# Designed miniproteins, single chains, continued (5), part 11

Each design is a single chain, and the fold is of that chain. pLDDT is the mean over its residues in the fold that is shown.

## One batch from the design tools (miniprotein)

Design m16354
Fold by ESMFold2-Fast:
Structure m16354 (fold): chain A 75 residues (1-75)
Amino acid sequence: MSLEELEARALALQEELIRLADDPNADPERILALLEELRRVTVEYLRQQGRLETAAQVEAHADALLAKLREEYAK
């Protein structure tokens, strides 16, 4: 994917997440799936920008946060 394609995908994922945040009946698994996709797109965007150290840090932080959210949503 080009940088422009990754940026457009990240924006679309953010807009969908904002939409779901306003929906009290939103499926937690759907929210988690979108957050995981946003993480992948963001990390790839940073890697293509040559920001490899930042990409690794973002990936580690996002993976830790997603693990906590999965545990929370599972109850």
Scores: mean pLDDT 79

Design m16355
Fold by ESMFold2-Fast:
Structure m16355 (fold): chain A 68 residues (1-68)
Amino acid sequence: TVIVQMLTEDTAFVLGDYYVQSADGKVYKPGELLPARPGDTLTVLDEKGNPLATFTVPPVGGVVTVTV
């Protein structure tokens, strides 16, 4: 499971068990701040870099939970 909490119009916080790839291709792990914009489609990756799921970044103050 990955939880993404949108903090501002440009920044989210990542929680859970998997990695998130930003729009620029950089990979972020749980506990890190993720550069993201509301409405972006981002990819959840495993530890080997395999894509597991995609999700839409929520509005500011919103939370999305991605179950994989």
Scores: mean pLDDT 86

Design m16356
Fold by ESMFold2-Fast:
Structure m16356 (fold): chain A 63 residues (1-63)
Amino acid sequence: EEWSKEFYEKYDEEIAQGIRDIVAGVNAAVKRILDERGGSEEERKKQEEEFARINATLDREIA
């Protein structure tokens, strides 16, 4: 659809920032769930490493 093309072309950077915000929100939610469930230190470390890799990939692919 043509309006979608114009939207992505004009708001590409805004969409990129929105994706970063979503990823940050998901990371915060996962940490909260682990705190509430009594997640192990190993589980927390693994989640931090995975989200660090996701953020590094986003920084590389999305300005």
Scores: mean pLDDT 72

Design m16357
Fold by ESMFold2-Fast:
Structure m16357 (fold): chain A 74 residues (1-74)
Amino acid sequence: GNVFALTRADLERMSGAQVAAVLSQLSGEEEAPEALLAMSGRDLARLSRAEFEAVLAPFGLPAEVVDELYALLR
C-alpha cells in the first residue's frame, strides 16, 4: 500500500513544522532539523533531489522513502 496519504498539493501547503511532524511519525525521531522548520512545504518542493535528501537525512528514513516523498513534490 501507499505509505503516504499525502498529495503534492498537501505537502506544498504544509509548513516545515507540519512536514517534520509527519516525518517524525514515520521515523520515530522527536526533534526536527532546524533547516526543515525554517522552510515551507513549497520551499521543499523547490529543492533539488540532493538538497531534499540532505534536509531529510537527520530523520534516518530509507532512501526509497525519501525518493517517494520527492516524487510527490514533482
Scores: mean pLDDT 72

Design m16358
Fold by ESMFold2-Fast:
Structure m16358 (fold): chain A 60 residues (1-60)
Amino acid sequence: MSDIELVELARMILEHKDKLTPEQVREILRAYGIKVTEEQAAEILKAKTLAELVAKIKSL
């Protein structure tokens, strides 16, 4: 995955985080080849900024 694709994915998740479950975040990330646990997906949904969300995904 390119950094540009990661930023756009993170932005989409951030914009819809109130409507997304950890399971749905896992499904989205899996489509991009990123494997996460439900706990990791829940932590991603706690991000308040785009930079925090990108950092959380990169730290997996």
Scores: mean pLDDT 80

Design m16359
Fold by ESMFold2-Fast:
Structure m16359 (fold): chain A 72 residues (1-72)
Amino acid sequence: SAEEEALQARIKALVEQAQTDPEKLARVEALAAAADAQLQAIIADPSLSDAEKQAKGLEIRKELLARIEEVV
């Protein structure tokens, strides 16, 4: 969705900004890796509907953005 695309674009922009600081970059990469693992688990779960996967995925991305904003 447009909302998911906008959220992902903002996360990518903050990751790029963090590249100027190795310590911040390492923290952002760790947060992104943890979020990606959660997203992959949701995508791979056959018990969840597409709507449930979208809703859970959006919440994980929102939480990731909030945590990255605390770092940068």
Scores: mean pLDDT 83

Design m16360
Fold by ESMFold2-Fast:
Structure m16360 (fold): chain A 85 residues (1-85)
Amino acid sequence: MGVELEEEDLELLEKYTKPLQEKLEELEKKKKPVEEMIKLIEETTEKLVKEFEEKNKPEVAEIVKEHKEEIIELIEKKYEEEKKK
């Protein structure tokens, strides 16, 4: 079930996801608009999708695209809950 990830694929995911997570936490601490967080996620996932497509792994690229939508929805929901406090 799912796609088989090689060590190189995991390293590529970490290369993009670790700095993304750190940058999102910085934006949240600085209370930047949610739109800046969404833009960063979209830019990072587009780069990651392109990298996997160039490596002839479209199945991994598709999973990244699906997770992008879920992550954006989670961030928007968290931001709405924070604004209500």
Scores: mean pLDDT 72

Design m16361
Fold by ESMFold2-Fast:
Structure m16361 (fold): chain A 88 residues (1-88)
Amino acid sequence: VLERIREALERAAPALEALEKAMSPEQREELNEKLIELMKKAMEKAEQGDEKGALEYVKKMLETAARAAEEAGLLEEARHLREIAEEL
């Protein structure tokens, strides 16, 4: 599961980078707190052997980022993030 998470994050990186550049420092801080919290929960589930639970939290993280991208007007980046989430 950790390798699937790594691959998903690597594919998401360009969209996340574009989102980061489009946001104010305050918006970035709020989003990063949410994404970090969801990633911590994903790692906790992975450690417990709950691979399905781990992937569900990564999916929620990517969907949260996609929502922020959509609100920032980054519609293609939002779509890409949602596609990666669906592949999990």
Scores: mean pLDDT 83

Design m16362
Fold by ESMFold2-Fast:
Structure m16362 (fold): chain A 72 residues (1-72)
Amino acid sequence: MEEMEEAAKEFAEKNPDAARSYLRGLRETLERMEAGAKALGDTSPETQAAIDRMRREVELLEKAIEEVEKKK
């Protein structure tokens, strides 16, 4: 988790436009995964774990972008 936070922060610092674009894509993917699982009634642990992992990646990158913006 800490390594992912460091990587996200480095990405946001080196290319903030790409980081914001990537975050937008991750959010859209997360929304589609949640909607798809709900539509199919898929409550399997595997699907929930994949959604949780994607949500965590979104949160980490979002936080990293905010921290980089605060530096400026």
Scores: mean pLDDT 77

Design m16363
Fold by ESMFold2-Fast:
Structure m16363 (fold): chain A 79 residues (1-79)
Amino acid sequence: SEVQAYIDKAEADLAGLEDYVRSHVPADKQSRLLAAIQQARDGIAQARQYLAQGDPQKALQTLTAAVAALQATLREVLL
């Protein structure tokens, strides 16, 4: 499904972002960003669960909220 593809891409993007943070972000900022990445992973897991329960609308809403929260933290910490 399209929602499953979005979830899979978000998971892959988070893995790449974590590698970037660990390699390029100063240690004093890493802990905040790694915590935000973990919260986004928790949101993706919740979205997968809603999709498995047959609720693609809740899955997409949950994914969108998790991505928005991560983007807000990235802007706060890096900008």
Scores: mean pLDDT 87

Design m16364
Fold by ESMFold2-Fast:
Structure m16364 (fold): chain A 83 residues (1-83)
Amino acid sequence: TITLTEEQLASLKDIVDELVKKALEAGEYRVTVVADTVQLAERFAAELAIAAAKAGLLVETEISGNTVTVTLRTREVAAAALA
């Protein structure tokens, strides 16, 4: 679980890039983010989706208020899970 504050908005891209890197190295990465606001949670989810798509990752996102649960998978791991 990660706590995301409005003070981290300026470094949001760096946080997102680190999560993408972890997913690429592990093949699958699940994280729950609790943001200070619903708007910050939505912004985080949007930025992560863009970065993940750019890196070739598959993204599954669940948003409940200010809580975002994201599962990032490489195409190889996703294909294996469906087989």
Scores: mean pLDDT 78

Design m16365
Fold by ESMFold2-Fast:
Structure m16365 (fold): chain A 91 residues (1-91)
Amino acid sequence: VEVSPGIKKIEKITLYVADTPEAKALAEEIEAKLKAAAPEIEIVVEVAPSGEEAAAKAQELLDKGEADYATVVNNERGEPVIAVAIVLKPA
């Protein structure tokens, strides 16, 4: 994920996944693509009871300073299914 000048290298990505078969399948696809693109990055997958709770978990990491960025993946209905928390390597 190259999005800024002077790019900080990603150390860890945590995927919080809604406890549904569709969300779990999407998370496996995302994890496989991330591992193919950047095998050095640590990928952690954690199941949450719902997409809303997945988003809340990622936001809590961001609020505590344990993640540098957080984003949410929504389905076609606009419902959150996966939350992504990203940790950058220290300078």
Scores: mean pLDDT 77

Design m16366
Fold by ESMFold2-Fast:
Structure m16366 (fold): chain A 69 residues (1-69)
Amino acid sequence: MVLDKESAIELLEEAKKEFGEKVTAEQLLEFLLKRGVDEVQARSLVAELVKKFGEEIDVDEAIKLLKET
């Protein structure tokens, strides 16, 4: 699937339900790929979140970041 801002936010909310308030970069990447996100787009999103949060991504803060973009 093409990953737009609304889809990215929705997927992060689903990741929070599965993994809790923090997900690792690896967990998030695998989750996005299982949900049919294009590999290049999934890796790009995870890389941008890792730049801001490091290896453990705060899901609520990631959602806030995407809403502010």
Scores: mean pLDDT 81

Design m16367
Fold by ESMFold2-Fast:
Structure m16367 (fold): chain A 56 residues (1-56)
Amino acid sequence: NTLTDKDIAFIDSKKIGDTVRVLTKGGFGRDITIKSEEEKEWLKNDPNILVVDDVK
């Protein structure tokens, strides 16, 4: 996992229904709406995600 402690804390601070911006190793950015606590866990453990940031 390439995420920093700040990225992990940011994901953990989000609630179901919140949207985050992710950047992948391919340089592709996309918005992800968190639909479950399991999705937060997947975001924290996805090796292709480099950065997680706020959409706004």
Scores: mean pLDDT 75

Design m16368
Fold by ESMFold2-Fast:
Structure m16368 (fold): chain A 96 residues (1-96)
Amino acid sequence: ASPEETAEYLAKDAVELVLTVAEKLGIEVSEEEKEEMFERLKKEYLEALKTKSNSEAAEIYAAALVEELMRVAGLPLPPRTSEGVQEGIERIRSLL
């Protein structure tokens, strides 16, 4: 798949996960907020796929997803460190 197609699919999957968590938390996400979230994730994933190694791109995907989850939960955003990314990945796994 092209980087554009890959970024779109990853962003769609990330939005679906965030919306699932929001629903479990009793948080309503507007259509405008969903569209803004999708565009933020798509843009960042696309830039990562074009400019970063596969390993770095994976870390960026995880960090961006964790940031969107924290944003809908009303929590402060964690710093994008390898430790923070690892914690985010573990939390994402617990939600699946």
Scores: mean pLDDT 75

Design m16369
Fold by ESMFold2-Fast:
Structure m16369 (fold): chain A 81 residues (1-81)
Amino acid sequence: MPKAVQALFKVAESLGFKAEVVDEEHVALSHPELEKPVLIPISDLENKNFELIRQRLLDAGLPRELATLFVGLLQKALEES
């Protein structure tokens, strides 16, 4: 598993998300606060496209504060790796 995907899983699980690799290019995230599962392209993680990841979470109905916290923790995890 790519290190970026491992970082996503750790952050997701720390905030109560369920994370699943659905194919070679995507991770699915589920949470009670999400209106629907959100697909995160692994390329967005590898390219550190944090604004795109944040926008996908917001578009899926995640509260702004939780989306901002998620992306902040993900950025720190990827910068420390």
Scores: mean pLDDT 82

Design m16370
Fold by ESMFold2-Fast:
Structure m16370 (fold): chain A 89 residues (1-89)
Amino acid sequence: SLEADIEEGIALISLAVTLLSLPEEKRQAIRDALEKGDYKTAVEILVEALKDKPKEEQIRALEFVLRYARATGDEELAKAAEEQLKKIK
């Protein structure tokens, strides 16, 4: 639906902005994990890259991942984001 397509687009843009704020080394590590289909490792690298940020910023980044995963129907990515959110919350 148009609403679902808009939600997916907003989540994707939010994730892209978050990833662009990370050091190149961390962005490359996330890319490598995603190319291997290792969503758990990709989300763990994202959390590690944000460890010095306020807790609210870490939660927000994971919520963007979760929103994107739910909008695209990516159950493995959604599970990885939910597991990290439980550890931080």
Scores: mean pLDDT 78

Design m16371
Fold by ESMFold2-Fast:
Structure m16371 (fold): chain A 73 residues (1-73)
Amino acid sequence: SVLTEIANLLEKLVNGEISEDEFRRELAKLFQEREGLSPREAEERAESFVRQVRTLSPEELRQLARHLREGGA
């Protein structure tokens, strides 16, 4: 599931295992591979996601990752 892969990337970001730039790049790759978006569209969506991530605390990000693994809403 793409949601499970996003959740895994979020946890790596929160744990300091990957940079924000690496997170954005991997997220854009997932949007291209799983959603069939163009490179430009995938990068735009990844940037929007990163902006949302910046507004959340580490605990809120962990809660989001758990929700995404459960299939999300």
Scores: mean pLDDT 84

Design m16372
Fold by ESMFold2-Fast:
Structure m16372 (fold): chain A 70 residues (1-70)
Amino acid sequence: GMEDVITFSDKTGPVVSKEENDEIFEQLEKRAKELGYKPSILESLEKAKNIPLTEKFYQRIKEALEEDKK
């Protein structure tokens, strides 16, 4: 997709629950494995899972995953 500039403001809003955060990252990791991404990328996703996503970021990722399912 086209690039969107990540701002510091996107990381300062309300955060999603740990359960929702863990679920979205598991979906991303599963999809990355299905697409044959490099192990280094999978490691990066596992590390990123430890950082709580803001609600705004969570919704962007969720929409991207929904588009990818089509």
Scores: mean pLDDT 67

Design m16373
Fold by ESMFold2-Fast:
Structure m16373 (fold): chain A 100 residues (1-100)
Amino acid sequence: SPIERLKEAARRLLEAVRQLVENFDLSNEIDKLLIDKFIEYGKQALLEEAERLGVDPETLAKLKELLDNFHKRVSEAIYNNDKEALEKAFEEFEKGIEEL
């Protein structure tokens, strides 16, 4: 189904971001910028695909809020060097994906 395809794509985004934060230098301003830009690109690509698949406006709004919250929480956690907040951001995003 379209929803299952979007859930899988969102899980791939989550895993890709997890790998980036593990392998990049989070004290480096360029690496932080690259992670932020990667999340923004992935967010836009998922929303465009959801619209193309004809996902209903309510589900699209939930997906947008989920992606915006994930992006914000990851960026704030990296900025504050807060590993616990980063882990919670991944857990909340994973939970939100399952609830779509």
Scores: mean pLDDT 86

Design m16374
Fold by ESMFold2-Fast:
Structure m16374 (fold): chain A 75 residues (1-75)
Amino acid sequence: SMKEMMEIMEEASERIFEIRGQGIKTGDISAVEAKLKELIAEVAEKAPDEWREQLVKSLELTGEALLEELRRELA
């Protein structure tokens, strides 16, 4: 269902926002990376077969962008 896919992406976006906030607060990039990997694994597990590859790839790209942002902010 497209609705289920959108709900999964909305939840993932909210969790990424929280992970980003914690990363800025703590300066712990390794913890951010670990939490992003956990989120991607959870999404891969619950995503419909039709959307799984696209959702995982989207989150991997978003996670990489976030890690790059945090490395700049914390340097």
Scores: mean pLDDT 83

Design m16375
Fold by ESMFold2-Fast:
Structure m16375 (fold): chain A 83 residues (1-83)
Amino acid sequence: KEELIREVLELEAERGGLSQEELDERLEYVLKNGNDPNDPGELEASIRAYKEVKKKGLDKIDASAEEEAEIAEIEERELKEVS
């Protein structure tokens, strides 16, 4: 399943001009959240939000309500830039 997702993302990267780093971040985001935005701008914003969440150590499975609120704030901030 993960291998098929990787192959699809790699083909999209070749056609869409995504960098290898963006492809890696997209794959990590999809595997972690199970949701891949269809809009390229929203996808880029989601990857940035996930990278920020990961840097802050908020990508853990048992995040508290406070940590989930911080994740939501990061996601809203990043997505606002592309809307």
Scores: mean pLDDT 61

Design m16376
Fold by ESMFold2-Fast:
Structure m16376 (fold): chain A 68 residues (1-68)
Amino acid sequence: MSAEERTLATARALIRHLARLVAEGKLSAEEALAVFTRWLDELRAQGLISEAQAEELRAEAERLLAEV
């Protein structure tokens, strides 16, 4: 598995984890999205994902967290 593929898999695992925390009442959807967005910005700054990948993952997280 490439470093990029591993990073994308980790991002999706984090989205699922944050969705569980929201469902359990431990975190709001807005707080979860803010945490995820900050993490994506750090990955972009380190060159681990592209800007387009970060935008796509953020949109996916926003949609999924809205469904919790």
Scores: mean pLDDT 81

Design m16377
Fold by ESMFold2-Fast:
Structure m16377 (fold): chain A 99 residues (1-99)
Amino acid sequence: VAEKLREAAELAEEAARAAREGDAEKAVELLEEAGRLVHEAALELEESDPEAAIRLVMLGMQINIAKKLAEQGKLEEAAETAEEVAEKLRELARELEEA
């Protein structure tokens, strides 16, 4: 699971860079892939760590917000949201490795 969260964080960071470069289409695509990995991780943790699963559901919602911001051309807001999500995903990955 921690590996999936780090991969999702990398995709969110790449989405933020794409958004800052003005590439809304690429940012949306990267955010969709990050969201997919976060959803899969949440399902894997649902029975073993429900608290972590809930945190991932909330992060998935933030990824969807970043995607909608990018679709609306609010690229700086999309980048900021994606960066915040990436940081939180890396934090959760570290916590899960210490368990």
Scores: mean pLDDT 85

Design m16378
Fold by ESMFold2-Fast:
Structure m16378 (fold): chain A 94 residues (1-94)
Amino acid sequence: SETSEFIEKVLADESKLEEFASEYSEEELLEGAEKAFKAGKEAKKAGDLDKAKNAYANLLPLLEYLVKHAKDEEIKERAEELLEEAKKELEEIE
């Protein structure tokens, strides 16, 4: 799926995240963010802390974009929740 491809790009190169954000709907971006967050949690469970840190860190610009630009209040709230959770996960790994 396009969501799967987006997650792969988020994990591989954080500099591309903002460009890809403009190509997708706010629903697709949130779905991508949630899947990237889950990938980070799975990496952490597997003991791959570097992969987990990269997943959470690359997620931050996307979530900040959604909080700033999403038109749907429910999407904004979910993005804000994920942003705080991603920040907390990064602090826990450090």
Scores: mean pLDDT 75

Design m16379
Fold by ESMFold2-Fast:
Order: C-alpha cells, then sequence, then structure tokens
Structure m16379 (fold): chain A 82 residues (1-82)
C-alpha cells in the first residue's frame, strides 16, 4: 500500500463512519469524527513545517483528509437542520 492509497482509504473510512453515525441519529458522533479528521490535518501540516514529513507525502495526506472533512461537514450540517 502506497501513502496515497493509505491516505485515501483512511479518508474514505472516516466518511463512511460519519455517514453511519448520521444515519443512526448520532450527530455528536459524526461531529467527533469531523474533529478528529481536522486535528489530523493540523498535525500533518505541523510535521510538514517542522521537516518531519516529506512535502509530497504531507500534500497527499492533507488533500485526502480535507476532502473527507468537507464531506463529513456537509453530512453534519444537513443532519443538524432537523
Amino acid sequence: MSVEEGAEASAQAAVEAARKKVEEGDIEGARKILEEVEKQIEEIEKLRKEGKLPEEVAKIAIEAAKKAAKEIKKLVEEAEKK
């Protein structure tokens, strides 16, 4: 598994977990998953800035995580309107 494959798989798993939480009416659980994804983006950016993570690896991971965060945020916002 490449870094790109791993990052995309993790991002997809987070989206599916959040979707399941929303479908079960657990909006708080979905928000927690969103917060975890957003925290991961911050940690990856920090590691990139400190030179502890290669820029190409960080870019792939951040893009996958941002896409997941956007999807989860949309699911949470749509659920909170009920």
Scores: mean pLDDT 79

Design m16380
Fold by ESMFold2-Fast:
Structure m16380 (fold): chain A 89 residues (1-89)
Amino acid sequence: MLEEIERLLEEIEENAESDPEKAMELLAELVRLVAESDLSLEERREIFQRASEALQEMFEKMSEEELKKTAKLLEETIPALKEYRAKLA
């Protein structure tokens, strides 16, 4: 499981600059995989912190057109995040 999560994080970081759509798809996959994992709370925090840093770097480098595309993908990703949070409640 950790090797798969590490691979997804690396792919998110690599695609954040070149392919924001792919980066968002990989983020959704990461959220699902972490939700299904038996990882500790500390491990989960570290994973999401790293993903958050990659996304912040991505947003800082985006044009207006890229930001609009990313906003659409974020709306598609939010349902996955909602499901994950519901499991924590």
Scores: mean pLDDT 69

Design m16381
Fold by ESMFold2-Fast:
Structure m16381 (fold): chain A 88 residues (1-88)
Amino acid sequence: EKINVQIKVQLTLRADGSLDVEVTSSSDNIEVEVEVELDRETGEVTVKVTATDKVTGEKEVFEKTVTLEEGETRVLTFTTNTEVDSPA
């Protein structure tokens, strides 16, 4: 069965102004690269996700900007248009 891949990026803006980023992918058949830029004065975070199909080499790029408050955790979910076989 073919499924779309979900990529979750968890962002936590710490009280010291540092940003923690955790990335989870629903499939190992996708290579995920995440670039994050933080404006420390506004809390504005720009997240760029590049998803590459390891079999076909097809790339999808997603970009989203969110504003985080100090101590806030936010999860961003990206769904690929590329379908891969169900994880075994």
Scores: mean pLDDT 77

Design m16382
Fold by ESMFold2-Fast:
Structure m16382 (fold): chain A 78 residues (1-78)
Amino acid sequence: DVALYEKAAESSKSLRDEAEKRAEQMEQLADEIEATGTPEEGAKLRARAEHLKRMADSSSKVYKQNQEKADKLKAEAA
């Protein structure tokens, strides 16, 4: 069902975009915290940002796979 794969792709894209935005926010907070002399807390936020980037990468892969499946089904229906 093309519509199901397209919706799955949109959901994965949304998750990717949210994770990327959250990672950017964590990196900005880490920069601010390091500037105030607490590098250990900054390092924790950077580690969290890296985890969120990994989640975004996984969601991007799922997005691409669902888009490719939708495109293939459209081609087969034509």
Scores: mean pLDDT 83

Design m16383
Fold by ESMFold2-Fast:
Structure m16383 (fold): chain A 71 residues (1-71)
Amino acid sequence: SSLLQQAKDSLYAGNISDMVDYAKKAYEEGADPKEVKKILERGLASAESAQAMGADLSDDIERIKELLKEL
């Protein structure tokens, strides 16, 4: 779906919050849960790496973990 592509594009741009929003909408609109999960797992790894380097991404990390529990 175009929402799934927008989630990927947001992830590659480093915009974790937008990635989570698009991934959630893609899932709600019937995107393949396995593809949504892959994007969220990549986003989680990127967010945790950025947080280890001093970025505050705690809210986004929590949102990703909550969505992954549904998948």
Scores: mean pLDDT 86

Design m16384
Fold by ESMFold2-Fast:
Structure m16384 (fold): chain A 96 residues (1-96)
Amino acid sequence: SQTEEQLVQQYVKEFCPYLNEELQSFLATQFLTWANQLSIENELLRKEILKRICQALQGQNVTQALLTELFSYLNEQNVLVSVEELQKVVQKLLEE
């Protein structure tokens, strides 16, 4: 069986192939830290949230700073936010 870290890294590679390896690794680490802090341990829910985040990031100028700010925002918000709402959040963070 795969570790939680290996599963999250696999999902990031699958859903965010448009990111370089450094950003994929950073996203995986930030996501796992955030998910553990909120006790989100269900694999299917983690996969769905990661997929939505990766869809929202597609076509954006993604940096480590943007990802840090995004997970800070998500820590205070409903984790079941739609892709459309996540795209709006990413756009606002990029404008700041």
Scores: mean pLDDT 79

Design m16385
Fold by ESMFold2-Fast:
Structure m16385 (fold): chain A 82 residues (1-82)
Amino acid sequence: HMEEIEKELKELVSEEAYKFIRQLVDLMIDNDFSEQEREELLNIAKKLLKEKFGLSDETVEKAIQLANEYIELKKEERKLLE
């Protein structure tokens, strides 16, 4: 399922936007961000995706949805490996 989310995200956004989103997701997972911290950072990311990457509101909303799904799946995977 994570592979499907990655593919959908790559198809939805530019390579540069995908790299930005992926780095942000990795940062949140590696540093055990709380739900509140994640929401705050993702709200900042929404603005950047619109302003710097030129994504529409609809595309940004979908990209953030996919990023959140990926974070949840990665956190579950990490718990199984720990």
Scores: mean pLDDT 80

Design m16386
Fold by ESMFold2-Fast:
Order: structure tokens, then sequence, then C-alpha cells
Structure m16386 (fold): chain A 97 residues (1-97)
């Protein structure tokens, strides 16, 4: 069901955000590009939540938006692990479209 798919993606986002939090703690200071990528991903997650929790919820749209946010989050995590700026640029592209 769409509800089960959404809940699975919500749990995946929670796990990725926990990994992200741990990586930020380990790194200490963020660059301007890293902050830009984090804000873009945060805005994408907020848009997915808006689609899911609005007066007329669109769960299919929420699932699509959340999948994009997850992809962008994975790129941010890879960027933090590797130090390669191209991953943050890719995260921003995915999160904004």
Amino acid sequence: SLEEEFEKLRQEVAALLKELSDLIDEKGELTEKELEALIAVGEAIAEAAKAALGENPDLEKAIELLRRAIEALKYVIEGLKTGDEKYFEKAIEIAKE
C-alpha cells in the first residue's frame, strides 16, 4: 500500500539523518557548500511532508518527493565521507528538482 511505502521511506530518512548527524559531529565545521546542500535537502523533506500532511494529502506525490530527498541525502552523506564537493553539487540539483 502507499501508506506502507511512505512509512518505509520515512524510516529510511530517519536513519539517514542519524548518519548525517554523526558525520557532522565528526567533521566539526561545515563549508558554505555543505551548508547549502543541507538546506536544499531540508527544504525537499519539508515539501514532502507538506504533500503528505496537507488538507488534501497526496501520498503518491509525497512518496515521489521523499524518494528524491533520500537520493539527495545519500549524496550529502557521500560528500561528507569522501570530501568531494561534486557530491554536494549533485545533492543540490536533485533536491531542487
Scores: mean pLDDT 86

Design m16387
Fold by ESMFold2-Fast:
Structure m16387 (fold): chain A 85 residues (1-85)
Amino acid sequence: MELSPVQRKILDLVYEAAKSGDQKVLDKAVEEIVELAKTLSKDELEELLGTLVRESSLAYMEGDGKTFEALNKAALALQKLLEEL
């Protein structure tokens, strides 16, 4: 199923932050992700959260700790946002 342009942009921001390996870059990316996620419907937000959780599990199994950390941190931020809706 195709992700919307906003869902794709959020996913791209997570992977760019993961590539940097910088915690400050990741923290800033999470703030930008939350602001973008506020424009999504509840269904789109739940779909994106599912994608982030699935991809974080794959990164963990592959031993990619930086990608896992970035995806997991983004997923937790989106889950918190979803709980506030």
Scores: mean pLDDT 83

Design m16388
Fold by ESMFold2-Fast:
Structure m16388 (fold): chain A 94 residues (1-94)
Amino acid sequence: MSSDEIAALEFEALSRALALANERYGPVVDIEVTLVEKTETKVVAEVRLTFASGRTAVVRLEIIYDEEKNEVIIRVEVTFDDGSVEVFEIVRPA
């Protein structure tokens, strides 16, 4: 998978997370991205969302390259400030 294809997949994952967050808490007004971990086969980032309502959520993005299956897996976990958690995964051929 090319860097452009990885970037497109990251955008798809974040867009889906933002749509889910917007459905629950309304419009997002601020986004802060922190790189947590980077290895040859794994990237972990946290995205902090602030909503117009003053609510907050944290999106954890884990991007994993599975060499044996030749797949890229993006695991997304959205944790809302009320303690609720939503999880989804995107799997694509590498």
Scores: mean pLDDT 81

